Designed miniproteins, single chains, continued (3). Designs and how they scored, part 10

Each design is a single chain, and the fold is of that chain. pLDDT is the mean over its residues in the fold that is shown.

## One batch from the design tools (miniprotein)

Design m8338
Fold by ESMFold2-Fast:
Structure m8338 (fold): chain A 65 residues (1-65)
Amino acid sequence: MSEEEIEKQAKEVADELAEHARSLGLEPDVEAMYEWAKEQLRKGEKPEEILERGKAFLEEAARLM
């Protein structure tokens, strides 16, 4: 995966996570989500797996608040 592909996929994941966060009543930190997604993609994780894990983190955060 090229750096350009990582940036593109990370932005798509971050945007989807931001929408999910808003649906849970959370204020999304889009920049943090984007940087986190880039790190996971660089480690070789699939976008679908990153998205599912990110959603789980957001749901846990919403449950604890």
Scores: mean pLDDT 81

Design m8339
Fold by ESMFold2-Fast:
Structure m8339 (fold): chain A 109 residues (1-109)
Amino acid sequence: SRAERRARAGQELARRINELVEKYKGDEVAIGVARLDDDTTYVIIAVKKGNKAKVEVYRITDGRIELVDTEEIDAKSAEEAVRKVAEKYGLTLDSLTTFPAAKFSKTLK
């Protein structure tokens, strides 16, 4: 069902965010969401460490998650990294949320 696809997409996204935080060992996380149309949403995840952020761009279409791009960029905050990548892709963010990496790793269960 549509609800089951959305729930699975949310769980998979949470898993990928946690994996990126654990692998990169960053201090700050930012998640940007941009809805392109009724069926397509982009999610940008940035994990910041020092003066750099590791960024992953996901496309969600019909509840299916696809990694579109991954890059490391210079950024003063995880929020700045998400905004820079959104501008590069011509995406207008509907929401942007920031978390301490330590809090994020403990709350995604």
Scores: mean pLDDT 80

Design m8340
Fold by ESMFold2-Fast:
Structure m8340 (fold): chain A 69 residues (1-69)
Amino acid sequence: ASAAERAEAAYEKGLAAEKAGDYLTAGLYYAKVTLDYPDSPYKEEAREKAIEAFRKAGRDDDAEAIAAA
């Protein structure tokens, strides 16, 4: 799979976790997109979603780390 396909798969897993109410897992997949796939068209959207998901999960330190990256 290409980097673009891997980024999309991680983003889709984040969306699925968010839909299920698993904000911690959603934040982790969104963070993976923004950190591991910086050239992805999903990068900025995933960054915003990771910050929001981590805050909803009570993981403010993780949200702040993504915001600072």
Scores: mean pLDDT 83

Design m8341
Fold by ESMFold2-Fast:
Structure m8341 (fold): chain A 100 residues (1-100)
Amino acid sequence: MKSLSEEEKKEIARENVKAAIENLKKAVEALKAGDKRKAAVYFTAAGIHASAAVFYGASPEMLKELAEAFEEAAKAAKEAGDEELAEIFKRLAELYRELA
C-alpha cells in the first residue's frame, strides 16, 4: 500500500466523498429521466468513490453525508418505481450511518 500522511488520507477521503455525492446526483437525474443504464454507470462510479473514502478513513461527518446522499437516491429510485434499487440504496445509507 502507498505510504501516505494522515492529512493526505483525509484529503483523499474528502475528494472521494465529494465525487461519490456528485456521481450519485447524476445517477438520480438519470433515474428521474428514465435512463436506467446511465443511472447504473453513475451509481457504479459513486460506489467506487464511496468505498475509497471509507478505505482512506472518512470522518463520521463525511459518512453521514454519504448516508444522506444514498437516502436521496433511495427516494428517487422509489419514485421511479424501482423498489429493489430503492432498498439497495436504503441499506447502503444505513451502512454508512452505522460506520459514522
Scores: mean pLDDT 84

Design m8342
Fold by ESMFold2-Fast:
Structure m8342 (fold): chain A 86 residues (1-86)
Amino acid sequence: SPLERFYEREKERFGPEVAEASIEAAQKAIDLARKALRDGNPEYAEEGIKVAEDLARQGHLSAEIGVALAYIALGVIKIDEERKKK
């Protein structure tokens, strides 16, 4: 999986503790992004951003991917809402 590949890279660069925290935050953000898309609820995407944003700001790649996917989910939901107003 992509997260396994990121875990190995982050573990080598930052050590296992930081790698584990980064991957856990990424996984939670991804799961929340998927839930947001499934339920059409932007609040889950916003929660996903918050879960991983601190580690993403520190430059941890897996957390950055998690935050990016949560922002994509939020954008997709907002585009769908605007389309329904037409």
Scores: mean pLDDT 81

Design m8343
Fold by ESMFold2-Fast:
Structure m8343 (fold): chain A 62 residues (1-62)
Amino acid sequence: SEAKRLSEEGREMLAKAKTPEEAAYGIGVVLRGIGEALQKALDLIRAGASREEAEELLREES
């Protein structure tokens, strides 16, 4: 998923960062991934899914 890809990519960037600016960029990519995951969970709930289904989605997307 896009959320998982962004989270993994951002964490990789953070792990390889040699400057505060590179680290901040990596964190920003992780935050975008979190936003994507939260949006998917919200859409799932709006579509009539259970809380448990939304929680599982968030776990898989992180």
Scores: mean pLDDT 83

Design m8344
Fold by ESMFold2-Fast:
Structure m8344 (fold): chain A 65 residues (1-65)
Amino acid sequence: SLAAEIEAIADAETARLVAVARRHGDEEAVAAARASREGLIAAGRTLAARGAPRERLAPAEVEDV
């Protein structure tokens, strides 16, 4: 599902940021990475609730005389 894919992306991105932050010994950066993960998951839930993305757009008006 879209939500699960977004969660997987958020988890992978957070893991990379945490690894970089730990290499520098920066605990504030670790906290920032966790906050970023929550934002991505929240966005994913909102997007999933709205439904699937459209492949193409249909014109709102067509001129047919």
Scores: mean pLDDT 68

Design m8345
Fold by ESMFold2-Fast:
Structure m8345 (fold): chain A 68 residues (1-68)
Amino acid sequence: GAEEVKKKLEELLREALSWKDLDEEEALKKVKELFEEKGLDLEAVNNATAPSEEALEEFAKKLAEERK
C-alpha cells in the first residue's frame, strides 16, 4: 500500500544520501536506477504522494540541498 511505497522511497533516499559529491542531475539518475531496481510501481507512488516524475525530482533536489 501507500505506507509500503513510502518506506521503500525512504530506503532509497537513505541509500542515495550515502553517495558523495553528487549534483542534482546525477542524484536524479541514481534515484531513478534504484527506483527501477527496487521494483517500485511508479503509479503506486503517484497515488501515494505525488506524480512519479515529480517525486523523483523532489528526492534529487533534497539530496543536492542536503549535500550543500
Scores: mean pLDDT 57

Design m8346
Fold by ESMFold2-Fast:
Structure m8346 (fold): chain A 72 residues (1-72)
Amino acid sequence: MAQQQAIIELGRTDPSAAPSLIGLLSSPDIATRRAAAEALGEIGDPRGIEPLKKALADPALREAAQRALERI
């Protein structure tokens, strides 16, 4: 369970992590994809907007992606 928190922390502490977090939105692990969406919302980088909009089509990510888009 530490991986989700580590990804979210990365978003808060390292804004240069946005490209890596965008890549994690395509992870086979649902928990990793959700954490990446939350971390992109914490960064607030506009590069995350289009990937997060695509993530809205995934039912597992929809809530996290919507919350992240509200923060950007």
Scores: mean pLDDT 73

Design m8347
Fold by ESMFold2-Fast:
Structure m8347 (fold): chain A 91 residues (1-91)
Amino acid sequence: TNQYRQGVSYVQQGNNQQTVSMVQQMRNNGNYSSVVHVTQFSVSMGRFSVVVQTVNYFSSQGRGGVVRNRMMTFSRSMNRNNMVSMVSTQR
């Protein structure tokens, strides 16, 4: 079965927080499928701002699949940029 999904994004703002979620799905032809899910979260507290982005990527061919997960966290003060963490995993 062929399935298409247009990228869907929504933005929620409140309490100095902003969350953006986007989901994209690729066509499945029995031999290949791909799904990308991106979530971004930002918080500002005085002199600090934190941005968290999570990207989930799944691809499969025939039988089995590969999943890639990446989460990036950035912390930045008003006067400088400090990268807190960047994590990527493959399965």
Scores: mean pLDDT 40

Design m8348
Fold by ESMFold2-Fast:
Structure m8348 (fold): chain A 63 residues (1-63)
Amino acid sequence: SLLKKKEELKAEIKRLEETIEQLRKMLAVSPDPELETALKQFEEELKRKQKELKALEDEISKL
């Protein structure tokens, strides 16, 4: 189901946003190159998931 995939993707996006927020808070108190790398990777994954969500919503609209 496209609707189920949409709900799952929205949940993944929310978790990524929460993880990014936590990493930013950690980096604010102590610089850590590994956490900076992880933050960048999660931000890139969030961007990809947001594009997937838009494409999926556009496909649902076509139906």
Scores: mean pLDDT 85

Design m8349
Fold by ESMFold2-Fast:
Structure m8349 (fold): chain A 92 residues (1-92)
Amino acid sequence: EEKLLEEAKELAREAARLAVEALAAERAGDLEKAAALRAEAEAKLAKLGELMKQLSEEQQKEVMEALHKAAVDGALANPALSEEEKADAAAA
């Protein structure tokens, strides 16, 4: 139970990090790197989706909160993202 929740939270944080890095790469004009990072993020989100079906409603909420926090923290720390994109990430 605890191991499954931790694996889901780790996948969520990794997916969020890869998605933020993909957006930053796209903004920098590195479309090949952006596509590769996006594909990795999608693969992790697909695995996360399977794990989420095995989690309780409360555990699913914790995973979604971890995903959101990782996305916000990653966006705020990334200098390639605009102030508008950072504000959107923080508000979401």
Scores: mean pLDDT 77

Design m8350
Fold by ESMFold2-Fast:
Structure m8350 (fold): chain A 72 residues (1-72)
Amino acid sequence: ASAEATLAIAEAGARAAEAGASQSEVEAVASEELARHAAQVSRADAGAIGAAVHSPDRLAELRALAARARAR
């Protein structure tokens, strides 16, 4: 389901950001995980992931996205 895929992608990105990865590194990690789940991720969820990665508060945004996906 898109929620499960979004959770996996958001958690991967959040772990990279928490470890001090740059925006481009977080984007690379999120893109790699998204490629594994491409068929399951909705267009809306893909957009939300992109917005979170490019946010100045990317760690907080990715954690929030993961929490919302887990609650679905």
Scores: mean pLDDT 77

Design m8351
Fold by ESMFold2-Fast:
Structure m8351 (fold): chain A 62 residues (1-62)
Amino acid sequence: SLAEALAELARQRAIELGILKAKHLYPDAKVLSASVEGDTVTVEVEKDGKIITLEIELPEKV
């Protein structure tokens, strides 16, 4: 449905923004996973054999 498609697009956009922020903070790191829950995107990156978990809070959705 249209509502489901819009919700999925919003979810994808949130993940994309979280990954962009993670890449800005750790440019040479490999992104392992990204997930969104509410307004928080959790991104796991690997740098120099270490896994770093980033929690990125997004602006409140309108």
Scores: mean pLDDT 78

Design m8352
Fold by ESMFold2-Fast:
Structure m8352 (fold): chain A 71 residues (1-71)
Amino acid sequence: MMDEIEGAVAVIQLAAYLAAAKSKGDEEAAKLADEKLDEAVEALNAGDAEKAKEIAKEAVKEIDEIEKKAE
């Protein structure tokens, strides 16, 4: 249960990053966020909350790097 909650929280954080990227018009960041969010949600639905958490955290880091270079 706790691992599932942590995975869900990480996925929600990634979804927030996707929304922020879309609101700023950062198409590269939005595309990456959307793709990684799909992967993380699939892992979470398969019962692999730890994998979902890792995918989401890695994606957030990559999106942050893209946005820093774009601005």
Scores: mean pLDDT 78

Design m8353
Fold by ESMFold2-Fast:
Structure m8353 (fold): chain A 56 residues (1-56)
Amino acid sequence: SLPSLEELAAGVRALAESLGVALSEEQVRDIATELLRSGRVGGAAALAAVLRRGGL
């Protein structure tokens, strides 16, 4: 099943910490929302790519 926005945000936060990327709560929520809307809700590679793009 599709993850919730909160579950996706938790995943983004955990991945950012593992990658050494500092994100605000607002950035985490915005990235999670974008992933959910785009249907890219799985995979560490997809999250890493979005984090890199969003970190600008």
Scores: mean pLDDT 69

Design m8354
Fold by ESMFold2-Fast:
Parts: C-alpha cells; structure tokens; sequence
Structure m8354 (fold): chain A 83 residues (1-83)
C-alpha cells in the first residue's frame, strides 16, 4: 500500500496549498472590508464596490477551506487503510 501512502501525501500537499490560498483570500477580504469602511463616508458607490469584493474574497476563502478539510479527511482515511 505504498501507493495509498503516496496518494495521501499528494492530498496533504494539495491541502497545504488550499490552506495558504484560504489565508491569502481572508487577508484580502479584511483589507477590502477596511477599505470599504474608509471610503463609505466619502463615496457610497466606491465603498459598496470594495464591500462586494470583500464578500467575493470571503466566499473564495470558504471554498478553499472546504477543499482543505476534504483533502485532509481523505488523506487520513488513505493513511489508515495503508497500514
């Protein structure tokens, strides 16, 4: 079951990449939300644009977090079956 071990390692590497993407997108969401708050007082439409971008980054981060969790679970199951 060396193949199952190799598949588990590949899934863990993919999970690490997804985790990094989730962190980057969450950071972007916070930056855009802060920018929206700063701009909302000066330009309601521009503030709204940054707020929408923040929501999109949050949604993307959520998708990557789900991918991370799925890959981690799949890798764990493969490692348990590899013996």
Amino acid sequence: SKKKKEEAEKLLKEAEELEKLAEEYRKKAEEYRRKAEELEELDKRLGGKYRREAILYEASAGVYEIGYAVNKLSAKKLREKAK
Scores: mean pLDDT 85

Design m8355
Fold by ESMFold2-Fast:
Structure m8355 (fold): chain A 108 residues (1-108)
Amino acid sequence: EIQVQESGGGLVQAGGSLRITPKASGAGTVASVNWALQKPDGGTVGLIANGSQRADGAPDRFSGSISGSTATLTINSLKPEDTGIYYSVAQTSSGEAAWGQGTQVTVS
């Protein structure tokens, strides 16, 4: 079973940039990584699919990239509305999905 823990969250200033990366461990091969934001009200918004494809409704300031085996979510020009918990969702080669534990981002 794959386990995923995100890093790169925390307190950030409005107008700044942030990078979040997943750390995957355990058995299995990661084929793709999706990114989601859980808002403080509990609603979940898809941000990036298949490593680099922005979801409908995600602003252009959100981008996903893959360098080698490392997936990265980049957010430029942070806004207070970007506050929430960011999750990576690893898709395995067998078709299983493993949700990360999430990392809190607070924009001041």
Scores: mean pLDDT 77

Design m8356
Fold by ESMFold2-Fast:
Structure m8356 (fold): chain A 69 residues (1-69)
Amino acid sequence: MEEVIERAAERAKSLAEKLGVDPEKYAQLARDIAERLLKEGFSPERAEAIAVAAATLQAVGDLLEKELA
């Protein structure tokens, strides 16, 4: 369980670094999402995939809002 949460955080952190945004912010977001999904009964594989995708989408959204506004 914890290993899945930390993998999601590491993957989100790596993507955030490539995007030039705060890696700790999006790593923490991925942890929070993965923890919530695991608590709601999602499989570890699905929780990891959703958490990374959601954190990445938020990072891209935040970046685009900063660039466009």
Scores: mean pLDDT 84

Design m8357
Fold by ESMFold2-Fast:
Structure m8357 (fold): chain A 65 residues (1-65)
Amino acid sequence: SLEEKIEQAIKEAQALREMGADPELVARHLARKLKELGVTDPEEMREIAKKAGLTDEQIELLLAE
């Protein structure tokens, strides 16, 4: 389902953060995955990014994609 795919994208973003990946790369990865899933609403993307544990700065980068 779409929900399961979004949860997978969140887990991938969390794993990248735990590995010490660059904050911009984490934001870009999540943005790309959400757009591929058809999630294009900025408010929904922001809520998902917060759930993934992204910082306010990373959320701004994600929304700028």
Scores: mean pLDDT 83

Design m8358
Fold by ESMFold2-Fast:
Structure m8358 (fold): chain A 67 residues (1-67)
Amino acid sequence: KEEELEEIRKALKEHGREEALEHILKALEYLEKGDYLEALREIAKAAGLSEEEIEEKLKKVRELMEK
């Protein structure tokens, strides 16, 4: 798992996607803390989704968690 993260980090640096890597690392930190909604937000940012698309998807996830 940790070796795979280091390999992904190197690949992202080679392709100039360092910003995406930062969002992925933040998502992992949120997952460790149990903050799944913030982790999903960071993953969506890494994928290049707009803030509007992210909020719409997170609203649906939040509604499912409340039920």
Scores: mean pLDDT 72

Design m8359
Fold by ESMFold2-Fast:
Structure m8359 (fold): chain A 64 residues (1-64)
Amino acid sequence: MKKVVLVRGRDEEAARKLAEELKKKYGADDYILLVGASTEEARKLARELEKEKGYEVILARAPG
C-alpha cells in the first residue's frame, strides 16, 4: 500500500518543509501540497486517495 503525506497550508514553503519532514518521519512514498485549500477540501481529497487509489494518507496542516 502506498503511503502519502497530504499537507494543507497558506504558505507553500512552510507546507513543503512540513511535508518533507513528515515524509521522512513516517516513511511515506510521496507528498501532496494543498495551498489555500480548506480543511474540508483536504479531508475530501484524503478520502478519495484512500478509496480510489488505496493509499494510506497522513493529513497535516502547516503553520502560517
Scores: mean pLDDT 81

Design m8360
Fold by ESMFold2-Fast:
Structure m8360 (fold): chain A 80 residues (1-80)
Amino acid sequence: SLLDKAKELIRSIKSLSPKEKEELIKIIEEIEQAAKDGDVKALSKSVQKFFDLRMRISGKLSPEDEKKLLEIIGLVAEIS
């Protein structure tokens, strides 16, 4: 599934702490659940959490890990 691919990519990002990986995974799971439920308010809130976390971590990523994050963003867009 798209969610499983996103989770695997997140777990492979060496620049992220275990806590940051778990925060990203939780947010992506919330995005998928909101999309399945048709809950537009929950979806918007979860997507905003994702972009807020992205802004906090972007300056810490290696170039290769930044490419993985861009792939995750594409998968999140397909899920939402």
Scores: mean pLDDT 84

Design m8361
Fold by ESMFold2-Fast:
Structure m8361 (fold): chain A 60 residues (1-60)
Amino acid sequence: MEERRRRELEERARAAIDAQIDYLLERGEVSEEEVPELRERMERVAANGLRVREEQRRAA
């Protein structure tokens, strides 16, 4: 059950990251060459956020 919920949150995070990157590209805030590294960094931040959230749930 937890794995399914985690995957759904990860998929939503990917969609949000993609939307944010598209928005930044459209505004010229980032270059296309930086997009792959930016995606990796955002994915790491999202993964860390999910881990911290899970730890808080266990601690509560």
Scores: mean pLDDT 73

Design m8362
Fold by ESMFold2-Fast:
Structure m8362 (fold): chain A 98 residues (1-98)
Amino acid sequence: MLEKVQEEIDKEFDRIVEGLEAALRGLTDPDPQRRAANAVAAYIYLAMLSMSKNKEKRKKGLERVIEEAERLLQSPDPQTRADAENILKLAKKELEKL
């Protein structure tokens, strides 16, 4: 079961990274409910990206996520910054495992 999930993740890897980047951009949404939904989506996509069997793809995806999360630390919204800090911490921890 896990191996089949990892194969699908590797096949759809670019879409997962794009989905995560879109969710991260959604953390700046003026609607608090849409921000919360995007935060949940970002954590789900990050978990999926971290399950990839391809270390090089996982590294490149994590580096893109780190870059976007670091940009979000400049947000005037405290909640957006908090979510970005948590995602950045998780992404850096996953990158260290490579």
Scores: mean pLDDT 81

Design m8363
Fold by ESMFold2-Fast:
Structure m8363 (fold): chain A 55 residues (1-55)
Amino acid sequence: SKVKEVAQKGAQEASRLIAEGKPDEQILEVVKKMNEEIKKLNPNYPDIIVLPRKR
């Protein structure tokens, strides 16, 4: 499905940024854009939440 493709691409991009040591804010922005694209395809789809382990 298109939702699955968007989720997979978003997760892959977030993982790449984590591996590159990018800041949490940049990782969260990728997750936000992924969720916005998913909502565009299916407004009732629950938000995918990724919490980076930064403290």
Scores: mean pLDDT 74

Design m8364
Fold by ESMFold2-Fast:
Structure m8364 (fold): chain A 71 residues (1-71)
Amino acid sequence: MSKEELEREVTRGMALMLIGLAKLLLEKKKAAKEAKELAERAIELAREAGDEETVERAEEVLKEAEKAEKE
């Protein structure tokens, strides 16, 4: 594994972790604002990793967080 390959995998892993944390916060109904921030960071990291599927997943979580913040 090259340094670039490792960095890409780590970045993808971080994006997935942030998506999971954002979903957990939304399920616990504790921190819609924090969940939104985590989802936004996950989108950025997923785009950096070139993982379009993870970008779409993060965007869905962002929409859920925005809806939760309004309620």
Scores: mean pLDDT 80

Design m8365
Fold by ESMFold2-Fast:
Structure m8365 (fold): chain A 58 residues (1-58)
Amino acid sequence: SAAAEFEAKVAKFEENAAKAKETYNLPEEVVQEAIRLAREGRFEEAERVLLRAVLDKT
């Protein structure tokens, strides 16, 4: 179902965000904001928030 596909997409994003947080020592607030955006279906914005935080560390 569309709901199950959405839940899987959010879960995958949360998994990737947790890995990025650990790898790059990202601020909790930034990771939480990205996850919040993903849970709202705003995946493009969520990815941009996470990517900008990673770029700030590299």
Scores: mean pLDDT 85

Design m8366
Fold by ESMFold2-Fast:
Structure m8366 (fold): chain A 86 residues (1-86)
Amino acid sequence: MIDEIQALGREVRRLAEETEALIERARELGKYEAADQAEKLLRESYELEKQAVRAISLGDYERAKELLEEAKRLLEEAKRIVEEAL
């Protein structure tokens, strides 16, 4: 379980970094609506990551995994939004 959570956490972090870079590019190209929509999802994913960290501190590894998987889904959606706008 912990190894899966650590791997998922690294994947979420990597996806967030990729999404942030694409949001910056979208803003540079004047795609403000797509950038704003993606940034909202990115911020929601950060809140889920914070909740996952709290769940881990409480020993709730199942909840932490669910929260990180939800964060990943939001980031994948955000990435699609900005990629479609580019």
Scores: mean pLDDT 87

Design m8367
Fold by ESMFold2-Fast:
Structure m8367 (fold): chain A 80 residues (1-80)
Amino acid sequence: MEELKKRIEELEKRLAEATSPQEKADIYYELGLLYLQMGDYEKAVEAFKKAIEVDPSNEKAKELLKFIYRLLGKEEEAEK
């Protein structure tokens, strides 16, 4: 979907300009959601891992990461 690709490009630009940890965590989380919507599970995992690395209190990112790990057959990673 052309709209999702445009949103990803906009978020990648915002991420390059982001200076605060919370701003970066929010952008990584939103990138993860967009990649998940596109079915790009590998990029969604990377984005959610970055969101959690910056903001470990983001329980939604943790639950979505576990969901994707189960879809990829990586149940051991989902239990972390």
Scores: mean pLDDT 79

Design m8368
Fold by ESMFold2-Fast:
Structure m8368 (fold): chain A 70 residues (1-70)
Amino acid sequence: LEERVKEIKREAGLPESLSIEEAIKKLEERLEYYEELAKKSTNPLVKKALEEQAEFLKKAIEELKKIKEE
């Protein structure tokens, strides 16, 4: 579980020193930001990239929350 948390932080570009709660908060802020940009984007390539990044962040957040609850 610790290795998986580190992997998620690395893939999301977060510092390894962040607590799991801080990591979740940062990822939730990024998810909101990317979702808002995707809604406003008129460029199909940019919109697709933002949507893919949002999906990654959503999965990462869900996984970290599950680990925290255990």
Scores: mean pLDDT 78

Design m8369
Fold by ESMFold2-Fast:
Structure m8369 (fold): chain A 65 residues (1-65)
Amino acid sequence: SLEEKIKKVEEELEKLERELVRETVTNGIVYSPEEGRAIMKEKIRELGEKLGLPEEEVEKLISSL
């Protein structure tokens, strides 16, 4: 269902946030808020394509960032 697909995207975004934090600890890489937002927007579009989310739902998820 659409709800299940949205939940999956949200779960993957939580994983990505944890991975970005790990990246700063492990490699000393510090992401600016703009860089972090850009990475998350790219991930939402990627997952939207893979899961077959309607474009309007993809844009809603991006706008929530």
Scores: mean pLDDT 77

Design m8370
Fold by ESMFold2-Fast:
Structure m8370 (fold): chain A 68 residues (1-68)
Amino acid sequence: SKERYEKALEYLEKHVKDPELLEQGKRALDIIREKLEKNKTPEQEAYAEKEIDDIVEQVLEMERRKAA
């Protein structure tokens, strides 16, 4: 959903300090958002929310590895 997208975006901006990683995460989230605008079935929305969560976790993991 749009709300899930906006919360994920805010969360990445708060936790990701590397501007390149932040940009990559934002682009990935934007792609999911554009897909949701075209396809609005409940199944596709649930799948997109899962993809949003996976993107956030992957970006945060990459940020942690760079900080270590």
Scores: mean pLDDT 78

Design m8371
Fold by ESMFold2-Fast:
Structure m8371 (fold): chain A 77 residues (1-77)
Amino acid sequence: SKSEELIKEIEELLERARELFESPDIKKQVIGGLLLIAASTELDLAKRQGLVSEEEAKELEKKIEEVRELYRKKLAE
């Protein structure tokens, strides 16, 4: 379904962002941050269009925040 494809796309963006944040390369960390913004924006648009359920949105928001916290921890090191 379109919802399933969209959820998959957001999850792929988050996985790539996570990998980039694990790199010591600052340029890769910046790109990771841009992918995190893209994932968050895609979810917001999906919610506004009714393409994801409330439970699916909560699960994706949780995953987005986990990746965001990973980046914050890297910046604090």
Scores: mean pLDDT 84

Design m8372
Fold by ESMFold2-Fast:
Structure m8372 (fold): chain A 74 residues (1-74)
Amino acid sequence: NAARAEYEAARARLHAAKSGQETGDAMDEYWAALARYDPAGVAARLAQIEENLKKAGLEDLIPQVRALLDRLTA
């Protein structure tokens, strides 16, 4: 349950964030913890994000989203 506990803690930290820096730090922790807790779910979310970006005409952001997730899961 370590990965689940980390995910819940990261989510609580994100909800408690009051500044842009705190939100950024909490978001990084949230995605890293989510990737450890639910890697298959993260892959499914990435696929959905890519489809949404294509629909919005923002396909050029897909490599940046992938790079961010790779960095957060390292």
Scores: mean pLDDT 71

Design m8373
Fold by ESMFold2-Fast:
Structure m8373 (fold): chain A 80 residues (1-80)
Amino acid sequence: EAERLVEEAERLALEAAEAAHQGDYARAAELLERAARLLEEAARIEEAKGTEEAKRKAEQYRAAAERARALAEELRRLAA
């Protein structure tokens, strides 16, 4: 279910924040990339439902995935 994927992505994002707080930017980036993949899968599931509500959720999840990928890219640059 899409909600379960979003919950897992949120959990990974919290783990990424903790890793970044400890200075482990490479791990934080990996966790955020995993979260982005789960959010993209959640968006795909919602989009398949074909309702306007589900389309809005899919757009929100895709936007969140793009933000997670952007943050992961920045953290990888800091790790280098």
Scores: mean pLDDT 87

Design m8374
Fold by ESMFold2-Fast:
Structure m8374 (fold): chain A 67 residues (1-67)
Amino acid sequence: MQALRDIELWLKEHAEGKEAEEYRRMARTLRAAVEAGLDGLSPEGREALRRLARWLEEKAKELEEKK
């Protein structure tokens, strides 16, 4: 879980000023990693990555809606 927490904190800290396209790309990357079945990723870790991907997709949607 530590690596996931580090990624989540880093993304939240550096999220300001990102474009909607960047958020969508990051979300796709995280979903692809979960789908690939990375070794050592616990069920809780998979859920954390999916939760982070959903957060990124929500941010992208919000930015896109505002134009």
Scores: mean pLDDT 67

Design m8375
Fold by ESMFold2-Fast:
Structure m8375 (fold): chain A 60 residues (1-60)
Amino acid sequence: SPERERLERELERLREEMVRLTEERQAARDAGDDARVEELERRLDELVRQELRLLEQLAA
């Protein structure tokens, strides 16, 4: 299904972004940049919500 393939590609790109932000969060923690850590955690929380929505669409 072209729609399923599109959703799977979106999920893959989302997960790649989550990996990048997780690495940035670790770098910010190592630097003691608490404000940056907080910002990255909020962004990661939003990506987790987007992942759950995509997984729900793929499970249908």
Scores: mean pLDDT 89

